# Ledger of designs, part 77: designed miniproteins, single chains, continued (2)

Each design is a single chain, and the fold is of that chain. pLDDT is the mean over its residues in the fold that is shown.

## One batch from the design tools (miniprotein)

Design m6664
Fold by ESMFold2-Fast:
Structure m6664 (fold): chain A 140 residues (1-140)
Amino acid sequence: SEKERAAWERIQQEVRELVAQLEEHLDSLVEYAKITENYEEYKKRIEEVVERLRRAAEQSPGEAGRLVEEATRRFGETAVEMVRDLGKASEEAAKKAAEHVFRAAEYLRRIAALLGSRADGILETVEETVRAVEEIVKSL
């Protein structure tokens, strides 16, 4: 119906705005990775996460959910590896990078809430990522 279409269009606009804010935190995260030998690989992986999230905002509800799940998993894997790598070089850089991971996680939770579908899968991945990063930082 027209009402259902208008509701989804409003969700798409809100997702675009949240993705833009999330991208700022991911850009800050990548900036800290410049002191690592794996900087170019981390930059590439994070750019792939942002591309999937931007693409999700333009899809139907079901496809949007799948793309956000894929992006969230890739973000989690990359963020954990990067913070661990940073911790070997600089405790301060790892702790600052972790704060940007936690902020990005907050935006992913908001996106999951707006999409409704697959919220449990996205939230579980976000929680696992946050816990892993917290454990790395506590070990420094």
Scores: mean pLDDT 88

Design m6665
Fold by ESMFold2-Fast:
Structure m6665 (fold): chain A 58 residues (1-58)
Amino acid sequence: SMNEVERQIAIVQMRQIGETTDRLLAARKAGASQAELDQIVDDGKTETKQAVAEIRAA
């Protein structure tokens, strides 16, 4: 159902935010450059868009 699709989208978005946040924290502790941090954010956005598209296609 549409309600189930929107629920799954919310779940995957929250999961991806958590993963990106953890990667950023680890990278910052390792002394990553701003460019490396920006890349982690961009990768997280791409992964989230792909996951949402898969849910919408199902």
Scores: mean pLDDT 86

Design m6666
Fold by ESMFold2-Fast:
Structure m6666 (fold): chain A 97 residues (1-97)
Amino acid sequence: AEEKKKEFEKIIKEILDLIKKAAGDSQEVNEIEARLRLLLGQIELEIDHDPESELVKKWFKQLQELLKKIKELIEKKASPEEILEVAKKGIEELENL
């Protein structure tokens, strides 16, 4: 349980660090951070209930895909606006699981 929570915390931190590096600090970035923190809390509650649940596996897979997409956009020197739109869409998809 604890190890799995640390894996999620690490990937969410990596996503946030990349968004902040690319887009800087803004109200929109602060809202993204707040949403990811709420999502992490929900994931941690599910891990405490069942660390092997299909929902936990789906969340981890989608977070890995989101991290990959953000990294690819940064490598392509995409605009901050494009990075923020992809991040918001990915977070919305995660929140709707």
Scores: mean pLDDT 85

Design m6667
Fold by ESMFold2-Fast:
Order: C-alpha cells, then structure tokens, then sequence
Structure m6667 (fold): chain A 72 residues (1-72)
C-alpha cells in the first residue's frame, strides 16, 4: 500500500542515518517495518519488527545496537 511504502522509506532513512547501515541494508529493514504497518500492526509492534530487521540486515548483536545508539 502507499502508506506501507511511505513508512518503509521513512524507516530506511532513519536506519541509515541513526545506525550507519548501508542504503541496501536500511531499505531492507525499512521494508519489513513498512509491511508490519501495512498489515495493521501497532506502532510498538512495528518498532519491534524494525529493530529486529535492523539487527539482522546490519549483522548487529543487541549489544552492538546499544553501543551505536550511545555513539549517536
């Protein structure tokens, strides 16, 4: 859907800027988040799915993700 596509683009941009992911990895993570929104999941559920997708696409552990958040 158009809403899901817009959410995917926004999430991909945030992942790229916030976590230093490649454009390809960020786009993949964004698509997963956008699909969750399109499927009617809550913002909390979409956020969880996006976090898991960022870790998977970026090859990051939970500890590494926490470190990158602290680094800015």
Amino acid sequence: SASGRAAARTAAGEARRGFGLSEEAAEKAGDVAGQAVADGHSPEEASRVMREAIMEAGGLSEEELRERIKAG
Scores: mean pLDDT 70

Design m6668
Fold by ESMFold2-Fast:
Structure m6668 (fold): chain A 84 residues (1-84)
Amino acid sequence: DLSRKYKELLEQAETLTKLANEYRDESKKLLDLYKKNKDKLSEQEQTGLLNQAFSLDYAADGLQKVADKYQAQADSLEAQLKQS
């Protein structure tokens, strides 16, 4: 059933996009903490915060790329469903 597969792909794309946004929000919080306390943090603590923030952004980018692939597959199926 193309309609069911379309819905599943949209749900997967939405779920992954939401998770990517949550990871980006967490990364931003860590970067804000780094910027606010840069002069009070040791070099090791600064590196730790930056590494965590960058890891979250990297993970978010990966999740969004997978979400975009599911969205593209859903868009292809939508075109097929509209012809029926």
Scores: mean pLDDT 87

Design m6669
Fold by ESMFold2-Fast:
Structure m6669 (fold): chain A 99 residues (1-99)
Amino acid sequence: GSASLTFTVPESGRYSLMAVNDGSATVTVEVYDSAGNLLGSTIVKPGELGVIQFDAKEGEVITVKYTVSSGTSTVKTLLTTARDGEVVIVGSGEVTVTA
């Protein structure tokens, strides 16, 4: 099955999406812009951290899609950017996705 989260981009720039897989299933994570274009994807194995880096525009609503083919996982997600030498958390969310 699949689940999704949405984030609104506050300023144009480079972003990192960090996804922690706190489950037993392998999760495919895909990031889309508001027009449905794929910005990036990764596969996050059980217990691992996946990172997707992409450029986004101010006011964009990005959609993060989580897909599993077998089992269940809970994925904790942070959307971050770098400002003044520090990592800034722009958004966060948690989804449970089941096959």
Scores: mean pLDDT 87

Design m6670
Fold by ESMFold2-Fast:
Structure m6670 (fold): chain A 90 residues (1-90)
Amino acid sequence: METVERSLRLLEEAARRAEELGDPGSAAGLRQAARDLQVMAELGNENAVRLAAQQARQTARDARRAGHEETAEVAEKAAREIEELYEESK
């Protein structure tokens, strides 16, 4: 499914950027969201992409609480792009 594959890439790109910004915790959270998305999609969960966006949003909130504003913006951008993919797929 193209939507799942694109969402996985967005999460992996965001995780890589989080590591570059010195936030390995947020990178780990985004990689976990990608793993969960892959598993949910393989099990046929139609909400997999939406849940992945929610996990990216949660990672952004956690990053802000930790003072990692740039990483929070990266995670929020990924969440928005995944939400757009989900809305287009319906």
Scores: mean pLDDT 86

Design m6671
Fold by ESMFold2-Fast:
Structure m6671 (fold): chain A 89 residues (1-89)
Amino acid sequence: MEAERAAEEAARAGERGDGEEAMRKANEAGKAAIKESKTAESGSAAAISAIGVGAGALIGARKGDREGAGRESRLDARAAAEAARKGAE
């Protein structure tokens, strides 16, 4: 959940045009994904997805494509949440 939350915050920052905040939140998403993968093996798929979301938000913010970064990150965050739910079953 932490990686997903941070990825969503990165997407929101990208949508606002705050590239610095988007980069910071994308970095937090990556760190959270690594932590979650170490504490729960079943969370590895969600962790990988969250890393991808964070990277997408960072790239979008860097290019100034704030809306594109936000949309892409939200879609991937949803997929990460579904993977985490399935892993918990």
Scores: mean pLDDT 59

Design m6672
Fold by ESMFold2-Fast:
Structure m6672 (fold): chain A 67 residues (1-67)
Amino acid sequence: KKKVNVVFALASEENVEEAQKQAEEQAESAKRAGESRKDLEINVGSFAAKTLEEAKKKREELLEKNR
């Protein structure tokens, strides 16, 4: 069945850039791991969020999009 990998990072305004890089790096790693298993449909996304609530909402939106 369809599988989704989503990565997000919590960041203060001062650390948004670093958090975004970490999320993107992990998303790329997950995507490359999926390439070794071509039988799986893997959708990968990443976000940087300032609060836990924002991160949760963004993750849920990505999961809904990949239904």
Scores: mean pLDDT 55

Design m6673
Fold by ESMFold2-Fast:
Structure m6673 (fold): chain A 68 residues (1-68)
Amino acid sequence: GAEQEGGLDAISAALVNASKVGPLTDQGADDVVDALLSLGCSEATAQAAVQAAKDKDGDAAASAVSSC
């Protein structure tokens, strides 16, 4: 729904930005995983998106979020 689409776009943008400007903190990573799970993402997809952002791969992070 529109809520899921808006939330996923915001998280995708935040993860892409984190891949450019610095790694996510452990708290930030946990918050992103919880947010993605609340939007209907699988735990594996949420973890993959966070890992891609930590690896400085914004394209992989955005692709993982779009798979939700």
Scores: mean pLDDT 75

Design m6674
Fold by ESMFold2-Fast:
Structure m6674 (fold): chain A 94 residues (1-94)
Amino acid sequence: SLKEELKKNIELIKKEVEEGNIEKAADNAKKLAESLKKLGPEFKELLAEALKILAEAYIKLGNLEEAREAAKELEELGAKEDAKEILERVREAE
């Protein structure tokens, strides 16, 4: 199913982060998040996961402003705890 394929894509992006392919992970997570935004509210949980990975990748790359933007989108989706965690990590990286 489409949801299963999207979940597999998320797992592949997580593996890219673990393997140190951070720029590739950020690019793929951004593309996935944009696609998920177009698919509608039934994909909200997968969108939150993609945005969380994107924010984590941006922190690792030193792209702290972009990480803040991803955290803001997480908060708007209702993923307030994930957004708070990302913002605290951004603050520590400054």
Scores: mean pLDDT 87

Design m6675
Fold by ESMFold2-Fast:
Parts: sequence; C-alpha cells; structure tokens
Structure m6675 (fold): chain A 78 residues (1-78)
Amino acid sequence: MRKKVIEMVSYMISSVGYVLDGDLEGALKRLKEAGKKAESIGDYKTLLSIGERAEEIGDFETAEEFRRRARALEEQQR
C-alpha cells in the first residue's frame, strides 16, 4: 500500500509540473495514472480530487469517469 500511495502522489506532482509548463496533455496523462493508483488503493477522496483536476484541464469525460468510480468506492466503504 505505501508504495502505491507514493506512486500516486508522484504522478500528481508530475501533473502539476506539466500544467506549469503548459503541457495539458502530459498533465492529463499523469492524472489518469494517479487516478488508477487511487482506485487500486480505494482512496475515493483522492480520486475525486483527480477528477476535479481533469475538469480544470478541460477533460470533462475523464473527470466524470473518475467521479463515478469514486462514488462507487465510497458506497462500498459505507
């Protein structure tokens, strides 16, 4: 679990770097990797945050997909 959390955080930090460099496609690719890691560890709150960042980048389809997955994970954890 710890390694997956570190990988997820690393992808999120990398996506911020791409946004600052103006590479929105690179940022989105890193967010998708972070989203897969968040989902694999069951972190629905981080998955929601990744969805919000995807929306800010302009990928509403990816944002909605991650929000749906986050809601499913949250419901399973109730």
Scores: mean pLDDT 75

Design m6676
Fold by ESMFold2-Fast:
Structure m6676 (fold): chain A 89 residues (1-89)
Amino acid sequence: MEEAEKLKEKAKEAIEKGDKEEALKYVDELFELGYRAVREGDLESAEKYIEALEELAEFAKEKNKEVALYAEIQVGLLRIVLAVEKLTK
């Protein structure tokens, strides 16, 4: 669970430095870990990764719209995957 917070903080640092590529890398890592958590049935961890991505999207809105939009898209995708997993299990 601490992994979501660590990646979120690293992404925030990248956004503050103006390193869009590094920020997007951490957003992708959060998405992959969240997706894996959903697939493994760890819904509590999945929600934490989604929350971290939502916080990143909010943080990035004033600093980098592309990073913010990308994070919002990843949140949407994870929410869909989570809903499907809950419906089919």
Scores: mean pLDDT 83

Design m6677
Fold by ESMFold2-Fast:
Structure m6677 (fold): chain A 56 residues (1-56)
Amino acid sequence: MAALRAQAERLERAAVWAEYGAKLNESDKELTQGNLEVAEKFRQQSEALRALAEAL
């Protein structure tokens, strides 16, 4: 299931981008918190898709 793994990698990169946004806006607590929450959700979705791809 290469497509599922590719989607998981895209979500992982999106998480890295959100974490980068948090670092750029470290002086803004609300933006930092929001970016970290988004990054965590992307990482959880990526892990779920990787597990599904490896199981199939």
Scores: mean pLDDT 79

Design m6678
Fold by ESMFold2-Fast:
Structure m6678 (fold): chain A 118 residues (1-118)
Amino acid sequence: MLEELLRELEERGIALLEAPVASEEDRREVLTRAAELALEARRRAEERGVVGTLAPERYAGAFALAWEDPERGARALAAAGAAGTPASYGAAMDAAAEALARALAEGREVRVEVVEAE
């Protein structure tokens, strides 16, 4: 399952970064959920020409999408998550998903970092 999702992401020019998790089983689960969320964001962007709101999975961890710089985007999303407000987190996810849609439309390869949600 995870290997099939990663292949679909690779075909769409999306690469996932490894999440800081305690075990290989947890890592596989977090990456699987991150991949599913990234594909959903991609699908919504294609359908609307704009990105819809991403629903965060509270126990799946969070993923950061590339804004203009993948590392900067990941840090911004992690900071928004640490702020602990659903509004700030949701806004960061929407901005990240919009940046991902734009990068993919431009034919750029995008990297997604998976981080644990608090």
Scores: mean pLDDT 46

Design m6679
Fold by ESMFold2-Fast:
Structure m6679 (fold): chain A 88 residues (1-88)
Amino acid sequence: SAEPGPEAAALAVALPPAIAEYREAIRALEEGTPKSVVGTRATAVEFRILATLWDERVTEADAVPEEELARLQAEYERVKRELEEAIE
C-alpha cells in the first residue's frame, strides 16, 4: 500500500481547483472558446499543480483519507482526459 506522504496532502489541495478549472475549460470550449486558448489554460493548470506539490507549507496536512485522495485523482484524470479528447 502507498504510504500517505507529503504529496498526498499537496494533491488534496491542488486537485479540487484543478478539477473545477478543467470542467470550466470544457464548458468554455463548448461555448466557442478556441482550442488553443483552452489548451493554454490546461497547461497553466498543470503548472499550478506542480507549484502546489513543491510548496512545503501545503505538505503538513496529515488528515486526508486515502479513499478521498483516490476519488480526487480519478476525477482529475477523467476531466483531464475529457478535455484532451475535446481539443484533439
Scores: mean pLDDT 75

Design m6680
Fold by ESMFold2-Fast:
Structure m6680 (fold): chain A 57 residues (1-57)
Amino acid sequence: MLARTVRDTVAVGSGNYTLPKGTLLRILKEYPDGTVEAQSLETGLRVLVDSRYLEEI
C-alpha cells in the first residue's frame, strides 16, 4: 500500500527526520495506536509516522 504525507511531518527512525509534504511512502505495518511503519520510496529509509499525516494513494 502506498501513501503520501499531507504536510511536513516528523518521522522516527534511527533519529527524528522531517518528511516534506508529498513524500511517498510504502506502508509496511499499521499499529493500533495510529502509528505506521513505512519505507520512503526515495531513500529506502524505514520510519514510524503518525497515520493522521498520511493519505493513501
Scores: mean pLDDT 81

Design m6681
Fold by ESMFold2-Fast:
Formats: C-alpha cells, structure tokens, sequence
Structure m6681 (fold): chain A 60 residues (1-60)
C-alpha cells in the first residue's frame, strides 16, 4: 500500500533517522508513493523532508 509506505518514511524522519537514508529508500519506491510521502511530511511540518521528497519524485 503506497499510503503505508509513505507514512513509514515520515515516521522514520520523526524517529530521527538520517535524511540521506530516507532519501535512499524513497529513490527505490514508485514516484506516486514518494509524492504521497512528500504530502505527509508537509502535513507533519517536516518542510525540509517534504522538499527533498518532492525533488526525488520529480526526478523519478
């Protein structure tokens, strides 16, 4: 489920996982899932992560 994978990326960021690890995981996912993760990050107030995930989705 893309929604569950998107929420998991945001949860990892909230737990203090390195951003480079989160971005590396996102690059292995479908663009649609990464776009959902960017939205979820924005909603959670993680603006830097949201911007990075948007760039990853646009590059895929």
Amino acid sequence: DPVAEAERLVQRALEGKPMDEIVAEAAKLDPTTVRMASRAAEQAGLHDLAAKLREVADAL
Scores: mean pLDDT 80

Design m6682
Fold by ESMFold2-Fast:
Structure m6682 (fold): chain A 62 residues (1-62)
Amino acid sequence: MDELEEKLAQLREKREQMIKLLEYAKEKNLLTDESIKQLEERIEQIDKEIAALEKQIAALKA
């Protein structure tokens, strides 16, 4: 469990950094469709891994 929770924490940190980059780009009016897709795909990939880990942890606790 702890190993999965540590990995989850690391992925959440990476996701938070990517979200901050996206918000910065929005404020600077630097958002192009390509920039949005690039950051969104990276966030989506991390989000999928987070969701999978959360489901595994929940199943182990149930």
Scores: mean pLDDT 78

Design m6683
Fold by ESMFold2-Fast:
Formats: C-alpha cells, structure tokens, sequence
Structure m6683 (fold): chain A 65 residues (1-65)
C-alpha cells in the first residue's frame, strides 16, 4: 500500500470522526469511481491509486469500534 493512499484514507476517517456509515458510503463512491474510470479508459495507475485508498479505508474500518 502506498503512503499516499494510506494518508488519504486516514484523512477521510478523521474528517468523518470515525463514523462507520459515512466511511462505508465513501468506499462505495470510490468503488463507483473505479468502475467509471475503467469504462472511460483512465490510466491504470490512476485506477490503482483509487483501489489502494479503498483497501486502506477497509483496513481502517475493520479497526473502528
């Protein structure tokens, strides 16, 4: 996982004060961005960064109470 992806995920968690529902909604929106980006032919490196942010968010979400 890239440091940038982890920092973005941590910033999202902080912005939502660890609100699980809000973070889950953010993950869903990022997943939609990945699918749209694939359909539009965005570069793989752009898609990969978004996937890394999603993975980091899921990992952080698993540690939230």
Amino acid sequence: MSEEARERAEAIVRAFNGNRAAIEAAIKLLEQDVEEGKKEGLPEEVIELTREVIRALRELLATLP
Scores: mean pLDDT 80

Design m6684
Fold by ESMFold2-Fast:
Structure m6684 (fold): chain A 78 residues (1-78)
Amino acid sequence: MSVEEKIEKAIQLVKEGKFDEAYKIAMELLREHPEATEIPLSEAVDEEINNLVSKYSKSPNAEKVFAIGEILRRLRAY
């Protein structure tokens, strides 16, 4: 499975309310591609992921979804 396929899987898991599973995939991708953390969030602009994070901004899981979104945006920009 490619990086993009894993990113799409993590997005789908967030949409299904499976936040812990999505976070695990994001963290595994970050472990495999640690250089993605060097990408500034200002360069990792992603409308799809930003819209996803915004949808959950008032959820009890908002902080976790925000963390997932930051990781996935950097991985997509890398």
Scores: mean pLDDT 80

Design m6685
Fold by ESMFold2-Fast:
Structure m6685 (fold): chain A 69 residues (1-69)
Amino acid sequence: SPNIQMFEAGVKESEKALKELERDFNALMQQNPDMPQSQVERYQTIIDLQRIAVDTGKFLLDQAKKREA
């Protein structure tokens, strides 16, 4: 359905955002090896929250697809 296709596109965009965050954080750590632990933990929290958003979106998308089957 069009609604499922739009939802799937949104989940893919969230996955892209997560990959970009992980890439940028890895680059930042490589450029700043002496980064304070508190900053590392702050970035890790942001990545963890985005991961939860992606996983939740995938779960809800799977459930929506099962309801339309």
Scores: mean pLDDT 85

Design m6686
Fold by ESMFold2-Fast:
Structure m6686 (fold): chain A 61 residues (1-61)
Amino acid sequence: PDFDAILASFASNPEALGRYLLRELLRAPEISPETQAFLAAFARRFPAEAARVRAALDRER
């Protein structure tokens, strides 16, 4: 999948993508290899937002 193109579409609002990913991870704790690869790309592109999503996941435990 073209993760870079998807991530670029959220460059002005990475928080919206972060909220979406948080909801998906809370709903489905088992994630596919494709989702893992996308999360890695997201963390590289938007490290601050990825850290916020990770902290929110920890709070929801």
Scores: mean pLDDT 76

Design m6687
Fold by ESMFold2-Fast:
Structure m6687 (fold): chain A 103 residues (1-103)
Amino acid sequence: SVTEALLRGVAELLVRHGLMTPEQGEAWVADQLAALADDSEEERQRLVLYNVYGEALRLIAEGRLDLARELLALMRETAKQLDPAVRALAEALIAEVERALAA
C-alpha cells in the first residue's frame, strides 16, 4: 500500500542516517501499521502524513537539514500516489516543510 511504502521509506532513511538500527526500523513500521489496521485507507494516509510532517519539522529543529530534505523528497513522491481526498493535505504539509527549510 501507499501508506506502507511511505512508512518503509521513512524507516530506510532513518536507518541509512544512523538514527535507527534495521531491527528498530522494521519494528517501527510494524507498530505503525498495527496502530492503523482498523482505520480507512484515507484516514491511514492522513495520519501517516501528519506523523511524517512532524518528523520532518523535528529533524529541521535538530539541524539535520540533509535528512529533512530527503524526507521532503519522499513526501513529494508519495503525494503523487495518495487518494485525491488526501492530496491537498499532502501538498499543504509539503509546502510547510519547504518554508521551514528555506528559513
Scores: mean pLDDT 85

Design m6688
Fold by ESMFold2-Fast:
Structure m6688 (fold): chain A 120 residues (1-120)
Amino acid sequence: DEARAELLELHARGQALLAEWLASTPADSSDFAFDLFTVGGRPAVAPRSLSADDQLEIVREEDLSADMRVVYLLSSAGVPVVHIHLSALTPEQLELAIAAAREAEEKGYLVIVTVLAVPE
């Protein structure tokens, strides 16, 4: 299964990128195909951008709070994706995002977390 092989490769690349990121602040490089986010101590790997041939279709949207949206997506390649949007990083909001991300990962979704407010 090509999709399964790609998910395993993305996970391995996520671990490598996390190690590099922890060693030095990643340069803002347009050559990076993936951004790495950490959710609940687990790396979440996401494509930085989609090509014109890779489209995401919204399957379901859910607002878990005023400051958190969860979007369930399906790529044209058949990869299930969940995108969690955070407008603030409160401990409560982070716990909700981690819970949602873990549930999505258990169901086989590729998890993306976008944070609009980042603590220093």
Scores: mean pLDDT 53

Design m6689
Fold by ESMFold2-Fast:
Structure m6689 (fold): chain A 81 residues (1-81)
Amino acid sequence: ITLSQQQLQQAHDAIVDYADQIGDMNARVTPQQLRQYLANNTNLSQSQIDQVVQYISQNSQNSDGTYNLGDIFDMLSQQIS
C-alpha cells in the first residue's frame, strides 16, 4: 500500500468510528459501504480509498464478499508505524 502514515491513520480512525456507530466490531460491511464511509469521513481520494479496499480484500474478505470491521482495524493497525 502506497498511502502515507497520516492517510493510513485517517482510514484507521474512520473504521474505529464506524465500529462505534454500529456498536459491533464483528459487524460485516460490503465493499460499497466501506468505500462510502471512508469517502464521507476521511480526506482520502477515490484512488486512495480503492487502495485501502484492495489491500483489505486481498487479506480478509469473507466468502460472501464482505469484511469484518475488526479484521479491517487489525490490518490497518499493522501498516501504521
Scores: mean pLDDT 77

Design m6690
Fold by ESMFold2-Fast:
Structure m6690 (fold): chain A 73 residues (1-73)
Amino acid sequence: MMWEEAKEKREKGETSELDIEIKEALALMHYAIGDNEKALELFEEALREAEKNFGKDHPRVLRIRERIEEIKK
């Protein structure tokens, strides 16, 4: 039940911070198991949402960019 409600609020932009947190957690999980392609996709989605909600200079945005760069090595 929580999945549909969380998805609906995300689509309305009401819980964007929670959505970003979930995407970061999923990206880290994929990175930990060696799925770098999926991890990059999820981090790039989290980056777009974080830039939109917090701005490009926010520490969270900078951290996500650092994660993307680390995976690209």
Scores: mean pLDDT 73

Design m6691
Fold by ESMFold2-Fast:
Structure m6691 (fold): chain A 94 residues (1-94)
Amino acid sequence: SAEALEAAARAVAAAMREALAADPAVLSYKVTHGGNRVGVVALVPAAAAEAVRARLLAAGQEAYDKSGKTLTLTAEAVFPDRGRALVLLGFEVS
């Protein structure tokens, strides 16, 4: 149902926020959700971008492993910014 997909997207968004808040490498972040979609933007040191990306993917996957649902990566970008990077990920739940 639409309500179940939105609840699942909220759970993924919460897991992303917790993973980002727990990571001392993360300088700032924003996590949004709407319907069955989740958006993540994190500002990190450039050297940390790959590790933070991997942790966010793992956190999202763990949020779904209990339900048999699929978390699909719909958008991915890393933008360099003066020795830092913006890590942008988009997800869709089904």
Scores: mean pLDDT 82

Design m6692
Fold by ESMFold2-Fast:
Structure m6692 (fold): chain A 91 residues (1-91)
Amino acid sequence: MEAAKKAGEHALEAAREAIKAGGDPTKATAAAMSGSGALFSAELGNLKDAGLSAKGAAGSAKLAAESSGSEEAKKHAEKAEEYAKKALEEA
């Protein structure tokens, strides 16, 4: 659960940093929505659903970071991917 929650938190931070750097607002919005979804799935307590939501959030965060060229967004997207992998291993 904590890993899925951390993936969602980092996806939200990646979206925020991407917007600050002038990234694609559609991709940043997708990352924010997916990050929020991962946080909600973690709260519901289903490990498999939380892991899958975390994976989706990490993917969206990566696209948002790539659109911005922001190193901070990239750092958060990489952490989201690491935590999503851990969440899937727990599922």
Scores: mean pLDDT 82

Design m6693
Fold by ESMFold2-Fast:
Structure m6693 (fold): chain A 74 residues (1-74)
Amino acid sequence: MKSAEELLEEAQKILDDPNATDEQLKEAQKLIVEAVRLLLREQGASEAEIAAAVAQAEAYYAKLVELLKELRAA
């Protein structure tokens, strides 16, 4: 079973790759979301708190991917 730290390291590797595909960027989002869930569950967060944090993380990730695509297109 991968730790939250290992999941975040894998996601960071994808985000740091200038040749990362759209599918790889989607996998990075899944890794980040899973890491957030694991960290919050280890800290005793409720499922409602986890769901709220995941929704916020997904929203921030979407903004980052849009910015990244704009930067790469320029």
Scores: mean pLDDT 79

Design m6694
Fold by ESMFold2-Fast:
Structure m6694 (fold): chain A 75 residues (1-75)
Amino acid sequence: EEFEKWKEKNLKAMDEAVKNAPEDQKPILEKFRKYAEKILDEELEKVRNGEISFEEALATVRKKLGEEADKLLKE
């Protein structure tokens, strides 16, 4: 399904980013990747249960990931 494929693609991209990151940045990127997986799993479950649409799940994920990225940029 579209959301599952989007999730897999994004998590793989994040895993590659962590692997290729400088050692000093890896811990922050690993935290972000774990957070991203958690949010993607939560939103995918809601889509599967018919609670929200793919568009709503995508918007929620983008918002939450953006907020987390901003926090990590501030240390």
Scores: mean pLDDT 78

Design m6695
Fold by ESMFold2-Fast:
Structure m6695 (fold): chain A 79 residues (1-79)
Amino acid sequence: SELEEGLKIVEKQAEEAIAWVEKHVSPEMAEAFKKVVEEGLEMLREAVKLKDPAEAERKIKEALAKLHAAAKKVYEAYA
């Protein structure tokens, strides 16, 4: 499905972002960032399994907001 394809893209981007933090910030910061990212990805995986489209959409939006906030916070801490 289109949602499953989107999830795979987000997972790949998350792996690349974690690798960037490990290379440019520190392994310790990368582990902390990875933990938050993994939580957001778990929310996305749960959302695509939901039978109610409205609940799925709300959970997807919440998960994406969490992932974006985590990425922004780490980037600002580095900069």
Scores: mean pLDDT 79

Design m6696
Fold by ESMFold2-Fast:
Structure m6696 (fold): chain A 69 residues (1-69)
Amino acid sequence: STITVAVRLPDGSIKNYTLPEGSTVGDLKEKISEDLGIPLSSFRLLFEGEELPDDTPLKSGMVLELEFL
């Protein structure tokens, strides 16, 4: 099975990412880093205003905010 999450970029655009079910925030960060060509250390992901630990499981339909460090 797969899950799909939305990531809001700093320019206000939204990008959808599809990952295997059971994927974590860390897995999403790696996929974003590869997709956008930015280092893992250059950004964080926020959910409901808070940074989630990298080992947090993703759920389909989550909307995360990308913030540059």
Scores: mean pLDDT 86

Design m6697
Fold by ESMFold2-Fast:
Parts: C-alpha cells; structure tokens; sequence
Structure m6697 (fold): chain A 100 residues (1-100)
C-alpha cells in the first residue's frame, strides 16, 4: 500500500529520535536540549496534522525546519551518521511532496 503523508512524517520523526539516541553522548547539555526541542516541534506538527488542525503542506514545512535544526547541531559531532540521516529524510520528503 502507498504510505500516507502522516506515516511518512512519522518515519522522519522516528529517524530524528534514532539520530539523537545514537549521538546524545557527543552533545553538550545545551545541544541536546536544542535537538530534543526540535524533535518535540516535529512531534507537535504531526499531532496537529493527525487531528486535522493543519494542512499536510504546513506539517511538512514545520518538520523540515525541525530536521534542519537537528542537522545544524549534530552534523559537526557525527558527520557520517548525519549525512545518512539527511539522505533517508530527503527520500521521504520527496515522496511526501508527490502526495500533496
């Protein structure tokens, strides 16, 4: 079955959480707080989409902004894991754009 926009955004959130778990030991407390805050903003956007409070386009924009913040913090700490994360997220975002 073709995944829904919601399912694809939930997979992006899962990838953000996985990247945090794999890199959190390399982050300062302030950097960890920034990553966790970005993940929570993505989670809130997905919740608002699920409840019909925002459009798929608005949810994608908010999740994309959260991904950019996570990348800015984590890329200098673990470039290899971050580059693989970006590759996987890009594939999911392109699939979402085809659905909306």
Amino acid sequence: ATPSVLELLEEILRLMEELYEKTKDKLSPAEAARVKAAIERAREAIRRLREGQISPEEALREVENAVKEVVLVVLPKDPELTQEFVRRVRELMLQIEELI
Scores: mean pLDDT 90

Design m6698
Fold by ESMFold2-Fast:
Structure m6698 (fold): chain A 100 residues (1-100)
Amino acid sequence: SEAEKYIEKAIEALKEGNFAEAVKYILEAMKAGAKAKEIGKRLREEVSELDLERFVAIVESAKGILQAARDIYEKLGILTDDMRAQIDKALKDLDDLIEG
């Protein structure tokens, strides 16, 4: 599938230490219908422990930024139900990537 091709490209990018390209391909795989848990499982099967530790650190940083943005929008009274749902889904997808 198209999603599988993007997962393979993400794995290769992580093996090369290109985390920006890996994130791009992970997002394309998700747009093509891959679930975050599926991607996370494949990364753990194919990528070295060191590269996975680096990737997990990046994902945790991204989660922190999203959580901070949600909290700021909520405090400002501008967090819509749609924005909340999208951020909550993104946070769950990031959790699923690192937990599988």
Scores: mean pLDDT 84

